# Designed miniproteins, single chains, continued (2): the designs that were tried, part 41

Each design is a single chain, and the fold is of that chain. pLDDT is the mean over its residues in the fold that is shown.

## One batch from the design tools (miniprotein)

Design m5404
Fold by ESMFold2-Fast:
Parts: structure tokens; C-alpha cells; sequence
Structure m5404 (fold): chain A 85 residues (1-85)
């Protein structure tokens, strides 16, 4: 478990773990759209919590590695840039 998750309320932590699980399952099945959808939701949720900035950056990196040509990568990058300014 990521150390940052231990500081969250149980509901938020459970949702993050569910999204990470969905991303892992989609990656194993080569389900590009499922991976992109879960990664976008994870980034959005992580950006709502300052302690999860590293997780949001990691999720963007995973999205860039698995779906480099997907439009969601540029959308997520712009969202991170706006949130971190």
C-alpha cells in the first residue's frame, strides 16, 4: 500500500485502491480505454488531496507509458499543470 493512502479517510482510500486495481486489471488485459478511464479518475481524485500530489504525478506517468498517443494524456497533463500552479 502507498504510504500516502494511510493518511486518508477509509472511503477515499478504498476508492483510490479500487481505481489502482482497475488500472492494473486493464493493463493486464490490454484494455486501453479501461486503463485510461481509471487513470483519469485516479488523477482527478488525487488532485483533490495535497498529500496525494505524488500519486497524481505517478498516475500521469503510468498513463503516458501505457497510452502515449491517447488524447487523455494531454488533458491529464494540463489538469496537473493547472492544479500545481
Amino acid sequence: MLPELEKLDPETRERILELVKKMNEAAQKRDLEGFVEAAKELIDLALEHPELRSLAIQALNWLEVHAPDHPAVEEARKRLEEALK
Scores: mean pLDDT 78

Design m5405
Fold by ESMFold2-Fast:
Structure m5405 (fold): chain A 68 residues (1-68)
Amino acid sequence: GSVAAALLYFDTDGDGYVSRAEFEAGIDTLPPAVRAQFDFDGDGVIDAADVAAVWSLDTDGDGRIDLR
């Protein structure tokens, strides 16, 4: 899988965007295989550096990742 595909697990309202609050609330509820897509340093922990890497996908700077 990819990080972009894994982000679909956070779009619980179906609006095509993932907010920071949805990501932070949802990360612990993901299946282990999906959660591993966000573990960029491979240490088994989602830390601040992994979160920052995900939020680099917010290309318009509005605090949401567009899934379209």
Scores: mean pLDDT 67

Design m5406
Fold by ESMFold2-Fast:
Structure m5406 (fold): chain A 110 residues (1-110)
Amino acid sequence: SADIERAEQALELFKELIEQMLKLAEKLLSEEKVKKLKEIANKALESMEQIIEDLKEGKLSPEEASKKLKKILQEVKLEFNELSEGVKIPEEELKKIDELASQAQEVLDS
């Protein structure tokens, strides 16, 4: 269905977002903070995949799935911002992260 396709598109954009966050973290953050971000990312990806599976099985409505996926996206962004507190991230890299997050949210809002 179109709802499943949108959720899968949002997951792919989220994977790209996570890759960009991890690349920046490995360059700019301590090993401990990189490890924490990897743990956050892995849990988020597992949760998103479970939500999409529940949507496919009819255990969640499209509206409920969209809301849960948006919450995970926002929580990961907040945790990345907290881990990068006091670190100057290049504006072009921040723009790329914001664009990927915005695209994922727009797909879920469709």
Scores: mean pLDDT 87

Design m5407
Fold by ESMFold2-Fast:
Structure m5407 (fold): chain A 65 residues (1-65)
Amino acid sequence: MPEMVVTRVEPLDDTTARVTVRLTTPEGTLLLEGIVRGEENVASLKPGAALPEGTELDVTGIRDV
């Protein structure tokens, strides 16, 4: 099953953070860069932990690793 792990959190303000998420799939590993919105969502982000279920990621960039 694909796993999404938060690797980096860059708070922009109280309700917005830029995140990097590592997505592991059978085809390979992708780094997703994006924006997470909402104070509760931003507060729940933890490097090394899974992206919380239901968190919307506004994807700004995708890179192969």
Scores: mean pLDDT 77

Design m5408
Fold by ESMFold2-Fast:
Structure m5408 (fold): chain A 85 residues (1-85)
Amino acid sequence: SSSLEESDEQIVKNIKETLALYIARHKYGPDQSVEELQEKTKELMESKSVEELLKEAREIAEKEKNEEVIEAVEEMEKMLEEIKK
């Protein structure tokens, strides 16, 4: 793979960041600054595996009945499964 294509490591990192940001927004809410949300996102990325973040994000999305986020989580899970093959 060339440096012009996203590596498997970069895909996993992007998924992990997306999930962590969604969880941080849900837990810490709209009262947080962009900088504070970035710090909380980083903390979640450092403390939890991508599988733990997937599970937590899915639980939040199901509780909120957010079908769009549920579908996004399922797509991210499928991408991670393809990387493991």
Scores: mean pLDDT 78

Design m5409
Fold by ESMFold2-Fast:
Structure m5409 (fold): chain A 94 residues (1-94)
Amino acid sequence: MSPAEKLLEEIERLTRELLEGKVSPLEAARRVEEIARQALSLDLSPEELEKIADAIERALLLAYLRAVEQGDEETAREIIERGREIAREFRKKL
């Protein structure tokens, strides 16, 4: 399995864990940031980076929606801020 495929599997697993309530929205956002940093440290193609960026965006959107459903406005705001920073870093590489 390629490094990009491994990161995509990690994001997919995290998304499932978030849907199952096994991880909190904030924990999910923190783990997504770790995956994003790892992706940016690898010599990935633009196509691989775009796929990972899309998966990250979907995972963060789900975490945001879960935080909102739970009434955790502080966590929801933090997820948006972290997501914007991740998007900026990926844009520099694309």
Scores: mean pLDDT 86

Design m5410
Fold by ESMFold2-Fast:
Structure m5410 (fold): chain A 95 residues (1-95)
Amino acid sequence: DPELIEYLKRLIEKYRPEVTDEELEAFKNSERAKQLEKQFDVLLKDPETLKGYLEELEARVERYKDSPNPEVQRQAREDRIALVYLAEKALEKLG
């Protein structure tokens, strides 16, 4: 799906500079990454479901990135890392 590939590239271009390599490596060893890996094969089978999942993650990041609540802002940071992780993993499998 060329539209999905271009969408993934745009997500990586926008959010990858905001995430460190250390944060990505730490995320890969997290329980959240393990849960996402279990779901990943299902998400890849339906491009619309994958796109919807990524769009929801991006919407949460944009909504909460400037939150005055430190816990909400921390959750938005983790959502940003998850967004980059999934977008790169999807692009590697589809590109």
Scores: mean pLDDT 83

Design m5411
Fold by ESMFold2-Fast:
Formats: sequence, structure tokens, C-alpha cells
Structure m5411 (fold): chain A 82 residues (1-82)
Amino acid sequence: GEEGRKAGIESLRRVLEKLKAGDVEGAIEAAKKGIEELEPYQDSKGGGDGLAGVANVLDLVEDGDVEGAIKAAEEGIKHLEE
């Protein structure tokens, strides 16, 4: 539903802001919290896409690919806004 889509966008925006600020630890914490907040919406297209987007960004950050994580977060937000 719309609520899952909005939650996904907000979660990705929080992670993106932390990454752009150079706060990698804060980005990881925000991503983990976002995954927990999005689990109730996982069966909706918007919520499921948001959850997958946040999980992908978390994987990239944990692998040390901060630039890739920023791009993935920006693309995830754009996808959910369409």
C-alpha cells in the first residue's frame, strides 16, 4: 500500500543522509531500523521494494562500498517515487 511505499522512501532517505554525512555507523543503524520498520509492509509492492532496497544498501555499506550504497539508495528512492 501507500504507507509501505512512504516508509520505504523515508527509510532510504535517512540512510542516504547518514552516508552523505560520512556517518557509516549511523547509516548501518538506520538501515537495520528501516528493515524492522518495513517488515509489516513486506507483502505490499511498495513495502517489499522498500525493504529490498534498504537491505541492498546495508549489504553494500557492510562490504565497504559507500559510493555504491549512496547510488543504490538514490535509485531505490526514485523507484519508489515512480
Scores: mean pLDDT 84

Design m5412
Fold by ESMFold2-Fast:
Structure m5412 (fold): chain A 55 residues (1-55)
Amino acid sequence: DPETLALAEQFKAENPSFNEDVLDLAEGLVSVGLARPKTAIKFAKMIAEESEKYK
């Protein structure tokens, strides 16, 4: 899905130090069938933001 790839690249550009975890989470969510690619990227962003709070 080109839109999902664009969202992933945008997030990667905005958050270079944490992009790998976000992309891995998004791929995992799609793989286990919990989300469509677009939704998976949104969930990955939310999880990355929560993870940042706990450091």
Scores: mean pLDDT 63

Design m5413
Fold by ESMFold2-Fast:
Order: C-alpha cells, then sequence, then structure tokens
Structure m5413 (fold): chain A 75 residues (1-75)
C-alpha cells in the first residue's frame, strides 16, 4: 500500500512537471488514474483491498486537481 502510494505520487509529479497547461495536466492525470484503476482491477484479487486502493486513487486525484488548479491560477 505505502509503496503503491509513493509510485503513484512520483508519476503524478512527473506529469505535473511536463504538462504545459492545466488542461493538459488534467487530461494526462485522467489517463494515468484510469490506467491505475484498471491495473488494480486486474492485479488485486482481494475485493476489499481493491475498493480501498480505488478510493485512495480517487482521493489523490481530487487533491491533486485542487492543488493544480490553484497553482495554474498563480501569476
Amino acid sequence: MQEYRDEIQKRIDEIREKAKSLEEFEARLDELLAEQENYIKETEPDEKRREELIEILRAIKENILRLARERWKRE
């Protein structure tokens, strides 16, 4: 779980650094999170753990989008 969070955070940080606009960042983040949700569904046999991991991804996405929107509004 902890290792998985760290891996996702690192990939999000890379997308943030490479994205040229908020729209590009949101699109790339959506693609990454969709890929990760599918990966969890394919690789995690425990239903409860799968649900927990998907909820973590959704929480991370919401938090990152909130911070990104604030960052891109800065001069």
Scores: mean pLDDT 75

Design m5414
Fold by ESMFold2-Fast:
Structure m5414 (fold): chain A 90 residues (1-90)
Amino acid sequence: MPEEELRKRLETALAILEDQENTPVVVRAVAAAEIPYIASQLPDEYLEPIIERLEKILATEKDELVRREIRRAIEEIREIKRTGKRYPEP
């Protein structure tokens, strides 16, 4: 997928996560779960800004299901950033 399309998908998912008043919990949880998949396809330079934005959203999120998915997303992105690869070396 082109980087421009990935960035657009990322911004859409983040906007859904930030819309706590109008977007149902299930839809926000799905958006959070999609973010690591998008992040895994972006250059390393985008990973830290994504983590920072997810941490800010997590600070204001009140639903435990969505909080759990955001924490999972942050953990997966941190692992991608640490290894530089989706697959660990043997």
Scores: mean pLDDT 80

Design m5415
Fold by ESMFold2-Fast:
Structure m5415 (fold): chain A 80 residues (1-80)
Amino acid sequence: SSAKLEALEEDINTIIALMNKHFTRERDELERRNMLFEKADKDAYQKVRKGDEVRLKQMQEELEESKRRLEQKLQSLMSR
């Protein structure tokens, strides 16, 4: 039914919003931590920053892939 598809779309949008919120919080925490390291120890800052950039890229790629899969699944269900 259309009502079930609307509920599923709302659930998927909620999941995507939570994923985006989680990514934003992780990014902001890493930025805050890096600012503290830059002030306290420049060598530690350089090491942490490089690791954090790799981690954030991986998380962003996984997030975009997960969003794509959810969108494709929703589209498939709507197009049946």
Scores: mean pLDDT 74

Design m5416
Fold by ESMFold2-Fast:
Structure m5416 (fold): chain A 59 residues (1-59)
Amino acid sequence: TLRAAEEKYKALKAQNKSVEEIAEALKKMPGVVSAEVDGKSIVVYAQSGGVTGKRIIDT
C-alpha cells in the first residue's frame, strides 16, 4: 500500500497535479487511512495486516 501510494504520487506529479490533488487521490487508495499535506511533504498513513505504516513523500 505505501509503495503503491509512492508510485501513484510519481504518476500524478508527472501530470503536473497539485500537491493537494495528489493527497486527495492517495486518500482514495485501498488501505490508505489518511494522506495529509504538511509543508512541502505528503504524510501517508496506510493499514496492512492490522499494522499502520507511515510514509513521508517529499514534494
Scores: mean pLDDT 76

Design m5417
Fold by ESMFold2-Fast:
Structure m5417 (fold): chain A 85 residues (1-85)
Amino acid sequence: MPSREELEEAARQILADAEKVRENAAEVEALEAKYLTPEERERGRFARRVSLELARMILEGGAPPEEVRAFLERAKAEAEERAAR
């Protein structure tokens, strides 16, 4: 299990990456449209949303490990539902 310190570092990196994507939104969107299918783009957007929410939960809320785990379990269930055929 990652330490709280490792989770905070990862969360800060996720927020920095999200901001960089926002600053270059048109360029990122053009590249995704060129190289990814619509399904891949949708999965990427979902993953970025979950990562951003997790990062904010860790850095802003100081969420206890139980809340972080519950969030990850819900995100995993949502991903599995979206991937179901």
Scores: mean pLDDT 72

Design m5418
Fold by ESMFold2-Fast:
Structure m5418 (fold): chain A 90 residues (1-90)
Amino acid sequence: DLEREIQVALALMIIGVGKATGKEKEALKRVARLGASLAPTDPETARRIAELVRERLLELGVPEEVAEAIAEAIAAGDAEAAIRLIDEAF
């Protein structure tokens, strides 16, 4: 399951860069696009990436309801909805 672990590692790396640079919104939008793109072919990896985004949003003080809506959009493969919700949250 190497490809799955690579995609999750990429998501974690992007989140880490966001933390290091303070570019949280830009990093989370990139991770959301990555996760959503995987939903049609690997919904399990999409859900894992969605959970990483949800956890980071909660750490940043985004309300649980909004963080859950963003994660749900990512897991559903709806990159446009996820990006819009992230833009509205920051």
Scores: mean pLDDT 90

Design m5419
Fold by ESMFold2-Fast:
Structure m5419 (fold): chain A 57 residues (1-57)
Amino acid sequence: ATVDTGARTPGGVVGAAAGADAAAHGGSDELVKRANAYGTQGDVEAAGRAGREAAAS
């Protein structure tokens, strides 16, 4: 479906994707949940950091 890109919140999308990616690669469940929570809140930096920590665990 075609949607207006300007209407989306890039932070939320990026954070959710980072959390999902970390989960797919065997990251810690707690850190994955944290990354997803930050992503849905639009906190891009916190989501990215939590996603990297999840991927590293």
Scores: mean pLDDT 58

Design m5420
Fold by ESMFold2-Fast:
Structure m5420 (fold): chain A 61 residues (1-61)
Amino acid sequence: SFEELLESLLKAVKSMVEAGVSKEHILIFVDHEVERLKKYEGLSEEQAEEIRKAAEEVIEK
């Protein structure tokens, strides 16, 4: 489901933050993952924006 996918991606983002990965690299990862999900998983643009916003909130805290 989208909720499970969002939760898994946010857990990955949080792990990257905890590992000291730069904000720029995390954002590149998120954008690349969103593009992959749109292409292969049928992710909508609205869902993509929700993922990007949620990831930014985790990065900024």
Scores: mean pLDDT 82

Design m5421
Fold by ESMFold2-Fast:
Structure m5421 (fold): chain A 100 residues (1-100)
Amino acid sequence: APSVTESGGGTVAAGGSVTLTATFSGLPAGNYGVVVLRRTASGEIRGVAASPPVSLNGSGTVSITLKNLTVEDTGVYIAAVSDEDGKVYFGEGTPLTVVA
């Protein structure tokens, strides 16, 4: 089955940077869009970053660096991978805590 996993969260001081990595496996060969979503403690989901479209053949990784972090950037970061037909695969999320 297709799988998406995220890494690179944790605890970071305000003003710092983190690199989030999404790892994909079991995806059919094709072109994919990758968007990173953030889920807040209130349950609100927002898009926060996107990669350029990627060509995959079964597996791959995409890394996105978030800079100039604030306490408001705290949340669970979820990779969403969409194929050319609009089917979306979601990871389970990686937590990020930004401390003042």
Scores: mean pLDDT 80

Design m5422
Fold by ESMFold2-Fast:
Structure m5422 (fold): chain A 87 residues (1-87)
Amino acid sequence: SPENELLLKALEELRRLFEEYLASTDPARRQALLAEMFDLVSELSKKLSPEQRKKFGEWFEQALQALQAEDRAGLEAILEEAEKEFR
């Protein structure tokens, strides 16, 4: 579906932002990357159905928890599960 294509593209972009966050030791850079992630999610949400918006928001919350815990294995599993679901 067109929504699934948008979701997969967003997951690809979020993967890039997550990798940049984990590679940075600068708190200011990490804060800027988080802001970029929230902007991406906000813009995507305008193009999604209410059901997909809620689901994606819940997924993003789980991804952020893994990211902030620096749980790379958990974050990768969360990303792969979402990518499979939206295919």
Scores: mean pLDDT 86

Design m5423
Fold by ESMFold2-Fast:
Structure m5423 (fold): chain A 100 residues (1-100)
Amino acid sequence: SISDLLKQIIGLVSRMERLIQDTLAGRLSREETVARIEALHAEFERLLAEAKALDPSRAAFLDEVGELVARLVEAVRAGDYATALALLQELRARIKEETG
């Protein structure tokens, strides 16, 4: 269902947040962080495509969320964790507005 897909998308965002926090705490190397964020991004894009197909009325919201996640992944690749955290906060606020 769309509800289950949105819960999975929210779960992936939570996993991305933990990954950035672990990286900032020095628990992960940059190379390991990039590999893990790219894997999470691939799964995220798959779930977004399924959610858009199932509920086209949410396409604008899902496109915005997808753009924020893509920018977050690029920031992580660049080692710009300050930008990644700012994008994560924006992403969390947007999801809460739509689903809370």
Scores: mean pLDDT 86

Design m5424
Fold by ESMFold2-Fast:
Structure m5424 (fold): chain A 109 residues (1-109)
Amino acid sequence: LPLVEKYYDKVVEAVAKRFSKEEIEQAFKELTDEDLRVIGVLANNFKENPFLLLLVIKDIIEGKTPFSAKEAILILGALYVLKENLSTTDIEALRKAVEKVVQDLLEKR
């Protein structure tokens, strides 16, 4: 989706400003296979409801909604899946999406 490509970097920057490297790394280590499945579900929900996607993106960028580091990683994972047109059901693809999101979050500092 062109909107995801447009906003992904801004969401990464907003999240990177809110959480320390240690908080991001700890949240990543705590992710389960069920959390990865949630990423796939979120990606499908955003694809079906672009207005929900836009509201979530705006809230994160504006700093109006407090997200945990884990919640931020799940949301960014869903955005990355949509941006790269990855499988929403392949756990290995979802794991690699999260690894890339975490790398992006750590590099924006």
Scores: mean pLDDT 84

Design m5425
Fold by ESMFold2-Fast:
Structure m5425 (fold): chain A 83 residues (1-83)
Amino acid sequence: MEKEKKRKEAVELMKKGHTAFQAGNYEEAKRYFEKSVEKALEAGDYVLAALSYRQLSEVYRAMGETEKAEEYEKKADELLRKA
């Protein structure tokens, strides 16, 4: 099913984003987590999308972009309330 394929793609993208983040490659990590959110939402997996938003928030915090970090944390919390 296409949704299951998108969910698996989101998981793989989140793993790649996490690897990039741990390596200090914040721009690469952002791109992977952004794509993971997109695929998770297309799959209807709000929990996975929320986890990817929380990872984006962590990347922005590591970069010193506090306002964007708070924005993505709120997006994650909003999705978790719907899940």
Scores: mean pLDDT 86

Design m5426
Fold by ESMFold2-Fast:
Structure m5426 (fold): chain A 81 residues (1-81)
Amino acid sequence: SARELALQQQLATTPDEEERKKLLEELTKSGVLHVAAAVLSVVKRKLEKKGIDNTKEFEEFKKKIAEKLGVDVSKIEELMK
């Protein structure tokens, strides 16, 4: 991702310890968010393939994941596209 590459470049060029720590936390959060979005996309596809209309339960599950990651559900939805 463009954001991940930008953060990696900043990490490589930043000599400040405090700044490096913040960049590493941001990269970790970004990685976890992308994995969560990928898993949710697979789950949605499997539900659609089986003809299971669990839209409300799936939406609630997305919201819980977004809450645990400290991001808006809309950010997960963007990554699922």
Scores: mean pLDDT 68

Design m5427
Fold by ESMFold2-Fast:
Structure m5427 (fold): chain A 78 residues (1-78)
Amino acid sequence: MKQRRLLSDEEAREVVREAARKAGLELTEEQVERIARLVKEGKGITPGTLRRLAGLSEEDARRLLEELYREVARASLA
């Protein structure tokens, strides 16, 4: 990626919702907001962080993380 971009609150929430949809997961609005905060701050997200914030299994957390980084990359360049 050629530049770093911070997402708005709305963009971060949409990224999380799209990543969850692609990972086949249904998240509550509270879970979306917690994860969106990390996405917006540009912090490194790990499967352990997603498990802690959203109560996901290790497998679900890894799938969500993969889709999150794909959606963040797309949103940051669009």
Scores: mean pLDDT 74

Design m5428
Fold by ESMFold2-Fast:
Structure m5428 (fold): chain A 81 residues (1-81)
Amino acid sequence: EKLEEEGAKKGEEVGKEYAELLVKEGMPREEAEGAIEGFRRTGRAFPGILASGKVSSQEVQERGLEIVKQEVEERRAKAKA
């Protein structure tokens, strides 16, 4: 129940940090916001993994980054189309 909400909140925090890094690299804010949504979805899907400690936070972040990268790339292609 609450684990999913906590996972989503943690995902949002990580996504916001990543979004700021993307904006620093010159990415449009709209594309960077996509990263926040991507991380939120990932955090909601893997709430137990983040809390369990069986998987390092860095490993979970790397996996989440792949999903977010795809979403950001889709938004980029949409803007260029």
Scores: mean pLDDT 65

Design m5429
Fold by ESMFold2-Fast:
Structure m5429 (fold): chain A 66 residues (1-66)
Amino acid sequence: MKLSEEEKKRLTELLKEYGFNEEQINTILNYMDEHNIDPYTLGALLTIAEAKKWSPEEFLEEFLKL
């Protein structure tokens, strides 16, 4: 499923607030489009990452396993 431009903008702002850099954000958004990962799944994983105090790098390791 391809993310809308509006969804990409919202997710970019959200991911910046979580401390992700531009390259990491592009990796996440491209992976979502390629693997049909919905924004709800990303949001749930970000909530878990915050609770577990994962770094952006630790989050990416888990996220890219989806």
Scores: mean pLDDT 80

Design m5430
Fold by ESMFold2-Fast:
Structure m5430 (fold): chain A 81 residues (1-81)
Amino acid sequence: APVPALTVEQAKAVYKETARRMSELARERGLPPIPVPADDASPLEIRNTILAWVDSTGDEELKLEYRRIFAEEAARAVAAA
């Protein structure tokens, strides 16, 4: 699907919030949290950190939750822009 034009800072905020929500879900399931992204990390670096963490868990349900949470946060960013 065509992604609405987000600024780099908006995209970074979306991935940071996605990582935060995923870390809350991980805590509820007794899994280790996602590593905190560096403040100077690019949106792609933050995304890659989340995906590497999800892959390391072997939990296919977390992959579906990541897609859902990311879509929700991206939609919020678009609506706020």
Scores: mean pLDDT 77

Design m5431
Fold by ESMFold2-Fast:
Structure m5431 (fold): chain A 70 residues (1-70)
Amino acid sequence: AAEELRRALEERARELEEELAKQTLSDQEKAQLLVEAYLGRTVPEAGTPEKLRQYAEEARKAAEERQAAL
């Protein structure tokens, strides 16, 4: 179900946040990995922070659509 998928993505994102806290990664790299975790897929390399924000917005929109469908 969509709720199960959301939960799985949230768990993945949480685990990734813990790993990122232990690693010396750039803020942009951390943000991209989190966006990929929320979407449940890899995204094209974000050449700019602005492009990464677009991916984050897509992830939020998808989450809102799933919530509205419930």
Scores: mean pLDDT 63

Design m5432
Fold by ESMFold2-Fast:
Structure m5432 (fold): chain A 80 residues (1-80)
Amino acid sequence: GKKEAEVLRKSAEKSKDPEVSKDLQEIADIYETDERKGASSLTSAMLRAIARGDDKAVKELLEALKEVNKVSDKEKSELS
């Protein structure tokens, strides 16, 4: 949702990797409209980073995923 998109945009802004920054910005836009597709896109970006052996990109994407999961868990708890 919107909170996940905000977290991803902040992660993109702090990223020193242009490819990671671009992926996080695109994924943030997806999360704002479709949370499930956003989560899938973030996972796909991480798997691509793993496949190319880019440990720095993997770490940045994992940090973004952890922050998104923290926000989603809070929203899920509030709605339950």
Scores: mean pLDDT 78

Design m5433
Fold by ESMFold2-Fast:
Structure m5433 (fold): chain A 77 residues (1-77)
Amino acid sequence: SDKERALELAKEIGEEALKEDPRIEKIEVKLEGDTLIVTVTDKETGKKGTARIPALGATREHIEEAVKGAIKNALKL
């Protein structure tokens, strides 16, 4: 299904982001109904940041923006 495609893509993008940023403990992705939820955990503080987007029709760009948003919300500035 399109939601499963979006979930798989988000997991792939999340894994790449985790490998590239040593400040991140983990990135979790789940489907909740028609919503894709990205949760990022800060390694230093344990603080969580989340981003939510519609899963149906989600593009790579939409998912990358969601991951970046969740990272920004998790990390100290």
Scores: mean pLDDT 87

Design m5434
Fold by ESMFold2-Fast:
Structure m5434 (fold): chain A 81 residues (1-81)
Amino acid sequence: DVKELFDKLKKEFDEAENYLRTEILPKLPADKQQQIEDALAESQKIVEQTEKDVLEGKATKEDVQQAFQQVIQKIKDAYEA
């Protein structure tokens, strides 16, 4: 079930975002916090579009996995910049 896979990965993403916001972001300089917050905002748009595609029957399991991989990479890139 593509929706079940999406829900699982979304939950894992939400838990990771909460950890990042509570434990990591407060320890970073303000400019780095903003870069990561911008990456999180862009990532949220990708997640929302992926959910819409899943609900419309347009997304495969591979599409869902690739979307969350893209989201993780975007956040890593912002952290490493």
Scores: mean pLDDT 85

Design m5435
Fold by ESMFold2-Fast:
Structure m5435 (fold): chain A 71 residues (1-71)
Amino acid sequence: DLEARLAELEAEVRRLSERAEELRAAGSPEWGPLYIEAAEKYAELALLRGAPEEKAQAFLERTREAVAAEA
């Protein structure tokens, strides 16, 4: 069921984002990869919900750039 998959992705995005933020606050170098993973799953969720591909791609590019600049 698509709705069940969307709910799973929402839960994963929330969990990964929260952990990435905790790691970033703690100064752990592992926050970047987790933050990007959360962004990738969020983009997948957005596409499944019918968001434009351009918006999902732009979000991912901005997230990767922000992580690279801060790492």
Scores: mean pLDDT 82

Design m5436
Fold by ESMFold2-Fast:
Structure m5436 (fold): chain A 85 residues (1-85)
Amino acid sequence: HHMEMEKKKEKIYKLKSEVEKLVNDAILRHGDELTPEQRRKVFDLVLEAIKNPDKIFDYGIEIARILGDTELVEKLEKMKKEYEK
């Protein structure tokens, strides 16, 4: 199958993919509740995450805070801690 280094890369890839999915789903659910300024800030953060995928957890957490999704904030913070180990 794949070697240990490849397994580590797969874990990182899966975490990033999961963060993107969670954040995108939250934006879709909460988007209509946002002010125009909050919506603009969220889109700016999404663009920054595309440019800097290594910071996806930081941008995702900030987006979740803007959305007021405290459950998503907590989940993303836990995922970031797992990634940083």
Scores: mean pLDDT 76

Design m5437
Fold by ESMFold2-Fast:
Structure m5437 (fold): chain A 93 residues (1-93)
Amino acid sequence: SELEEEFERELERLAEALRAALRRELPELSEEEIERAVEHLVQSVTKVWNQLKTKEQQEKMIEIIRRATEAFRAGDLERADELISKELASLIS
């Protein structure tokens, strides 16, 4: 599926953006702690993706992931967390 391929690409970008943001904004974190945070994010996001049943939900999730990636790149960890914890959860409610 084209959407599955797009999801995989955007998820990789999200993971890299989080990793870079944590290294920059929270320099007290060890590399092990950063990788655990990234693994937790990838697992949580993938779990939501696997619960989606419609193309519309999948397209909306990809847009939310893109916005979260930009928030991490901007160093806005609070905005990125809000997008992931609240808006992604709303897709399966």
Scores: mean pLDDT 86

Design m5438
Fold by ESMFold2-Fast:
Structure m5438 (fold): chain A 85 residues (1-85)
Amino acid sequence: SAAAEAENRANVEELKKLGEEKEKEGDYEGAAVQYAVAAFVASGVLNDLETAKELAEKAEPLIEHIENPVLRALAEGAVKGMKKK
Protein backbone atom coordinates (compact mmCIF):
# COMPACT_ATOMS: atom_id res chain seq x y z
CA SER A 1 0.00 0.00 0.00
CA ALA A 2 1.04 3.63 -0.54
CA ALA A 3 0.87 4.32 3.21
CA ALA A 4 3.14 1.35 4.02
CA GLU A 5 5.61 2.42 1.31
CA ALA A 6 5.70 6.00 2.68
CA GLU A 7 6.26 4.63 6.21
CA ASN A 8 9.12 2.37 5.07
CA ARG A 9 10.69 5.26 3.13
CA ALA A 10 10.49 7.43 6.28
CA ASN A 11 12.05 4.59 8.31
CA VAL A 12 14.98 4.33 5.85
CA GLU A 13 15.58 8.09 6.14
CA GLU A 14 15.38 7.91 9.97
CA LEU A 15 17.88 5.01 10.07
CA LYS A 16 20.21 6.93 7.73
CA LYS A 17 20.05 10.04 9.95
CA LEU A 18 20.60 7.93 13.09
CA GLY A 19 23.64 6.36 11.41
CA GLU A 20 25.00 9.80 10.56
CA GLU A 21 24.43 10.96 14.17
CA LYS A 22 26.24 7.88 15.56
CA GLU A 23 29.12 8.47 13.14
CA LYS A 24 29.44 12.07 14.44
CA GLU A 25 29.55 10.68 18.01
CA GLY A 26 32.35 8.27 17.04
CA ASP A 27 30.01 5.27 17.40
CA TYR A 28 31.18 3.67 14.14
CA GLU A 29 29.81 0.24 15.12
CA GLY A 30 26.33 1.68 15.72
CA ALA A 31 26.55 3.75 12.53
CA ALA A 32 27.51 0.70 10.42
CA VAL A 33 24.57 -1.31 11.80
CA GLN A 34 22.05 1.51 11.15
CA TYR A 35 23.31 1.95 7.56
CA ALA A 36 23.19 -1.83 6.95
CA VAL A 37 19.61 -2.16 8.26
CA ALA A 38 18.54 0.86 6.16
CA ALA A 39 20.18 -0.74 3.07
CA PHE A 40 18.26 -4.01 3.64
CA VAL A 41 14.93 -2.15 3.98
CA ALA A 42 15.66 0.02 0.92
CA SER A 43 16.53 -3.03 -1.25
CA GLY A 44 14.15 -5.65 0.16
CA VAL A 45 11.03 -3.65 1.02
CA LEU A 46 11.22 -0.53 -1.21
CA ASN A 47 13.14 -2.07 -4.17
CA ASP A 48 15.22 1.14 -4.10
CA LEU A 49 18.59 -0.28 -5.16
CA GLU A 50 20.17 3.17 -5.62
CA THR A 51 19.53 4.18 -1.99
CA ALA A 52 20.50 0.68 -0.79
CA LYS A 53 23.86 0.88 -2.62
CA GLU A 54 24.55 4.36 -1.20
CA LEU A 55 23.84 3.13 2.35
CA ALA A 56 25.96 -0.01 1.87
CA GLU A 57 28.85 2.19 0.66
CA LYS A 58 28.50 4.28 3.86
CA ALA A 59 28.59 1.09 5.98
CA GLU A 60 31.58 -0.56 4.22
CA PRO A 61 34.45 1.52 5.74
CA LEU A 62 32.86 1.16 9.22
CA ILE A 63 32.59 -2.67 9.22
CA GLU A 64 36.11 -3.02 10.72
CA HIS A 65 34.78 -1.28 13.87
CA ILE A 66 32.05 -3.90 14.47
CA GLU A 67 33.16 -6.21 17.30
CA ASN A 68 29.88 -8.18 17.57
CA PRO A 69 30.20 -11.07 15.05
CA VAL A 70 26.44 -11.25 14.34
CA LEU A 71 26.19 -7.51 13.63
CA ARG A 72 29.39 -7.67 11.55
CA ALA A 73 27.92 -10.50 9.43
CA LEU A 74 24.73 -8.42 8.95
CA ALA A 75 26.71 -5.39 7.73
CA GLU A 76 28.99 -7.53 5.51
CA GLY A 77 25.88 -9.15 4.00
CA ALA A 78 24.39 -5.77 3.12
CA VAL A 79 27.64 -4.57 1.48
CA LYS A 80 28.16 -7.79 -0.52
CA GLY A 81 24.52 -7.84 -1.69
CA MET A 82 24.76 -4.29 -3.05
CA LYS A 83 28.22 -4.67 -4.69
CA LYS A 84 27.37 -7.83 -6.70
CA LYS A 85 26.41 -6.37 -10.11
Scores: mean pLDDT 82

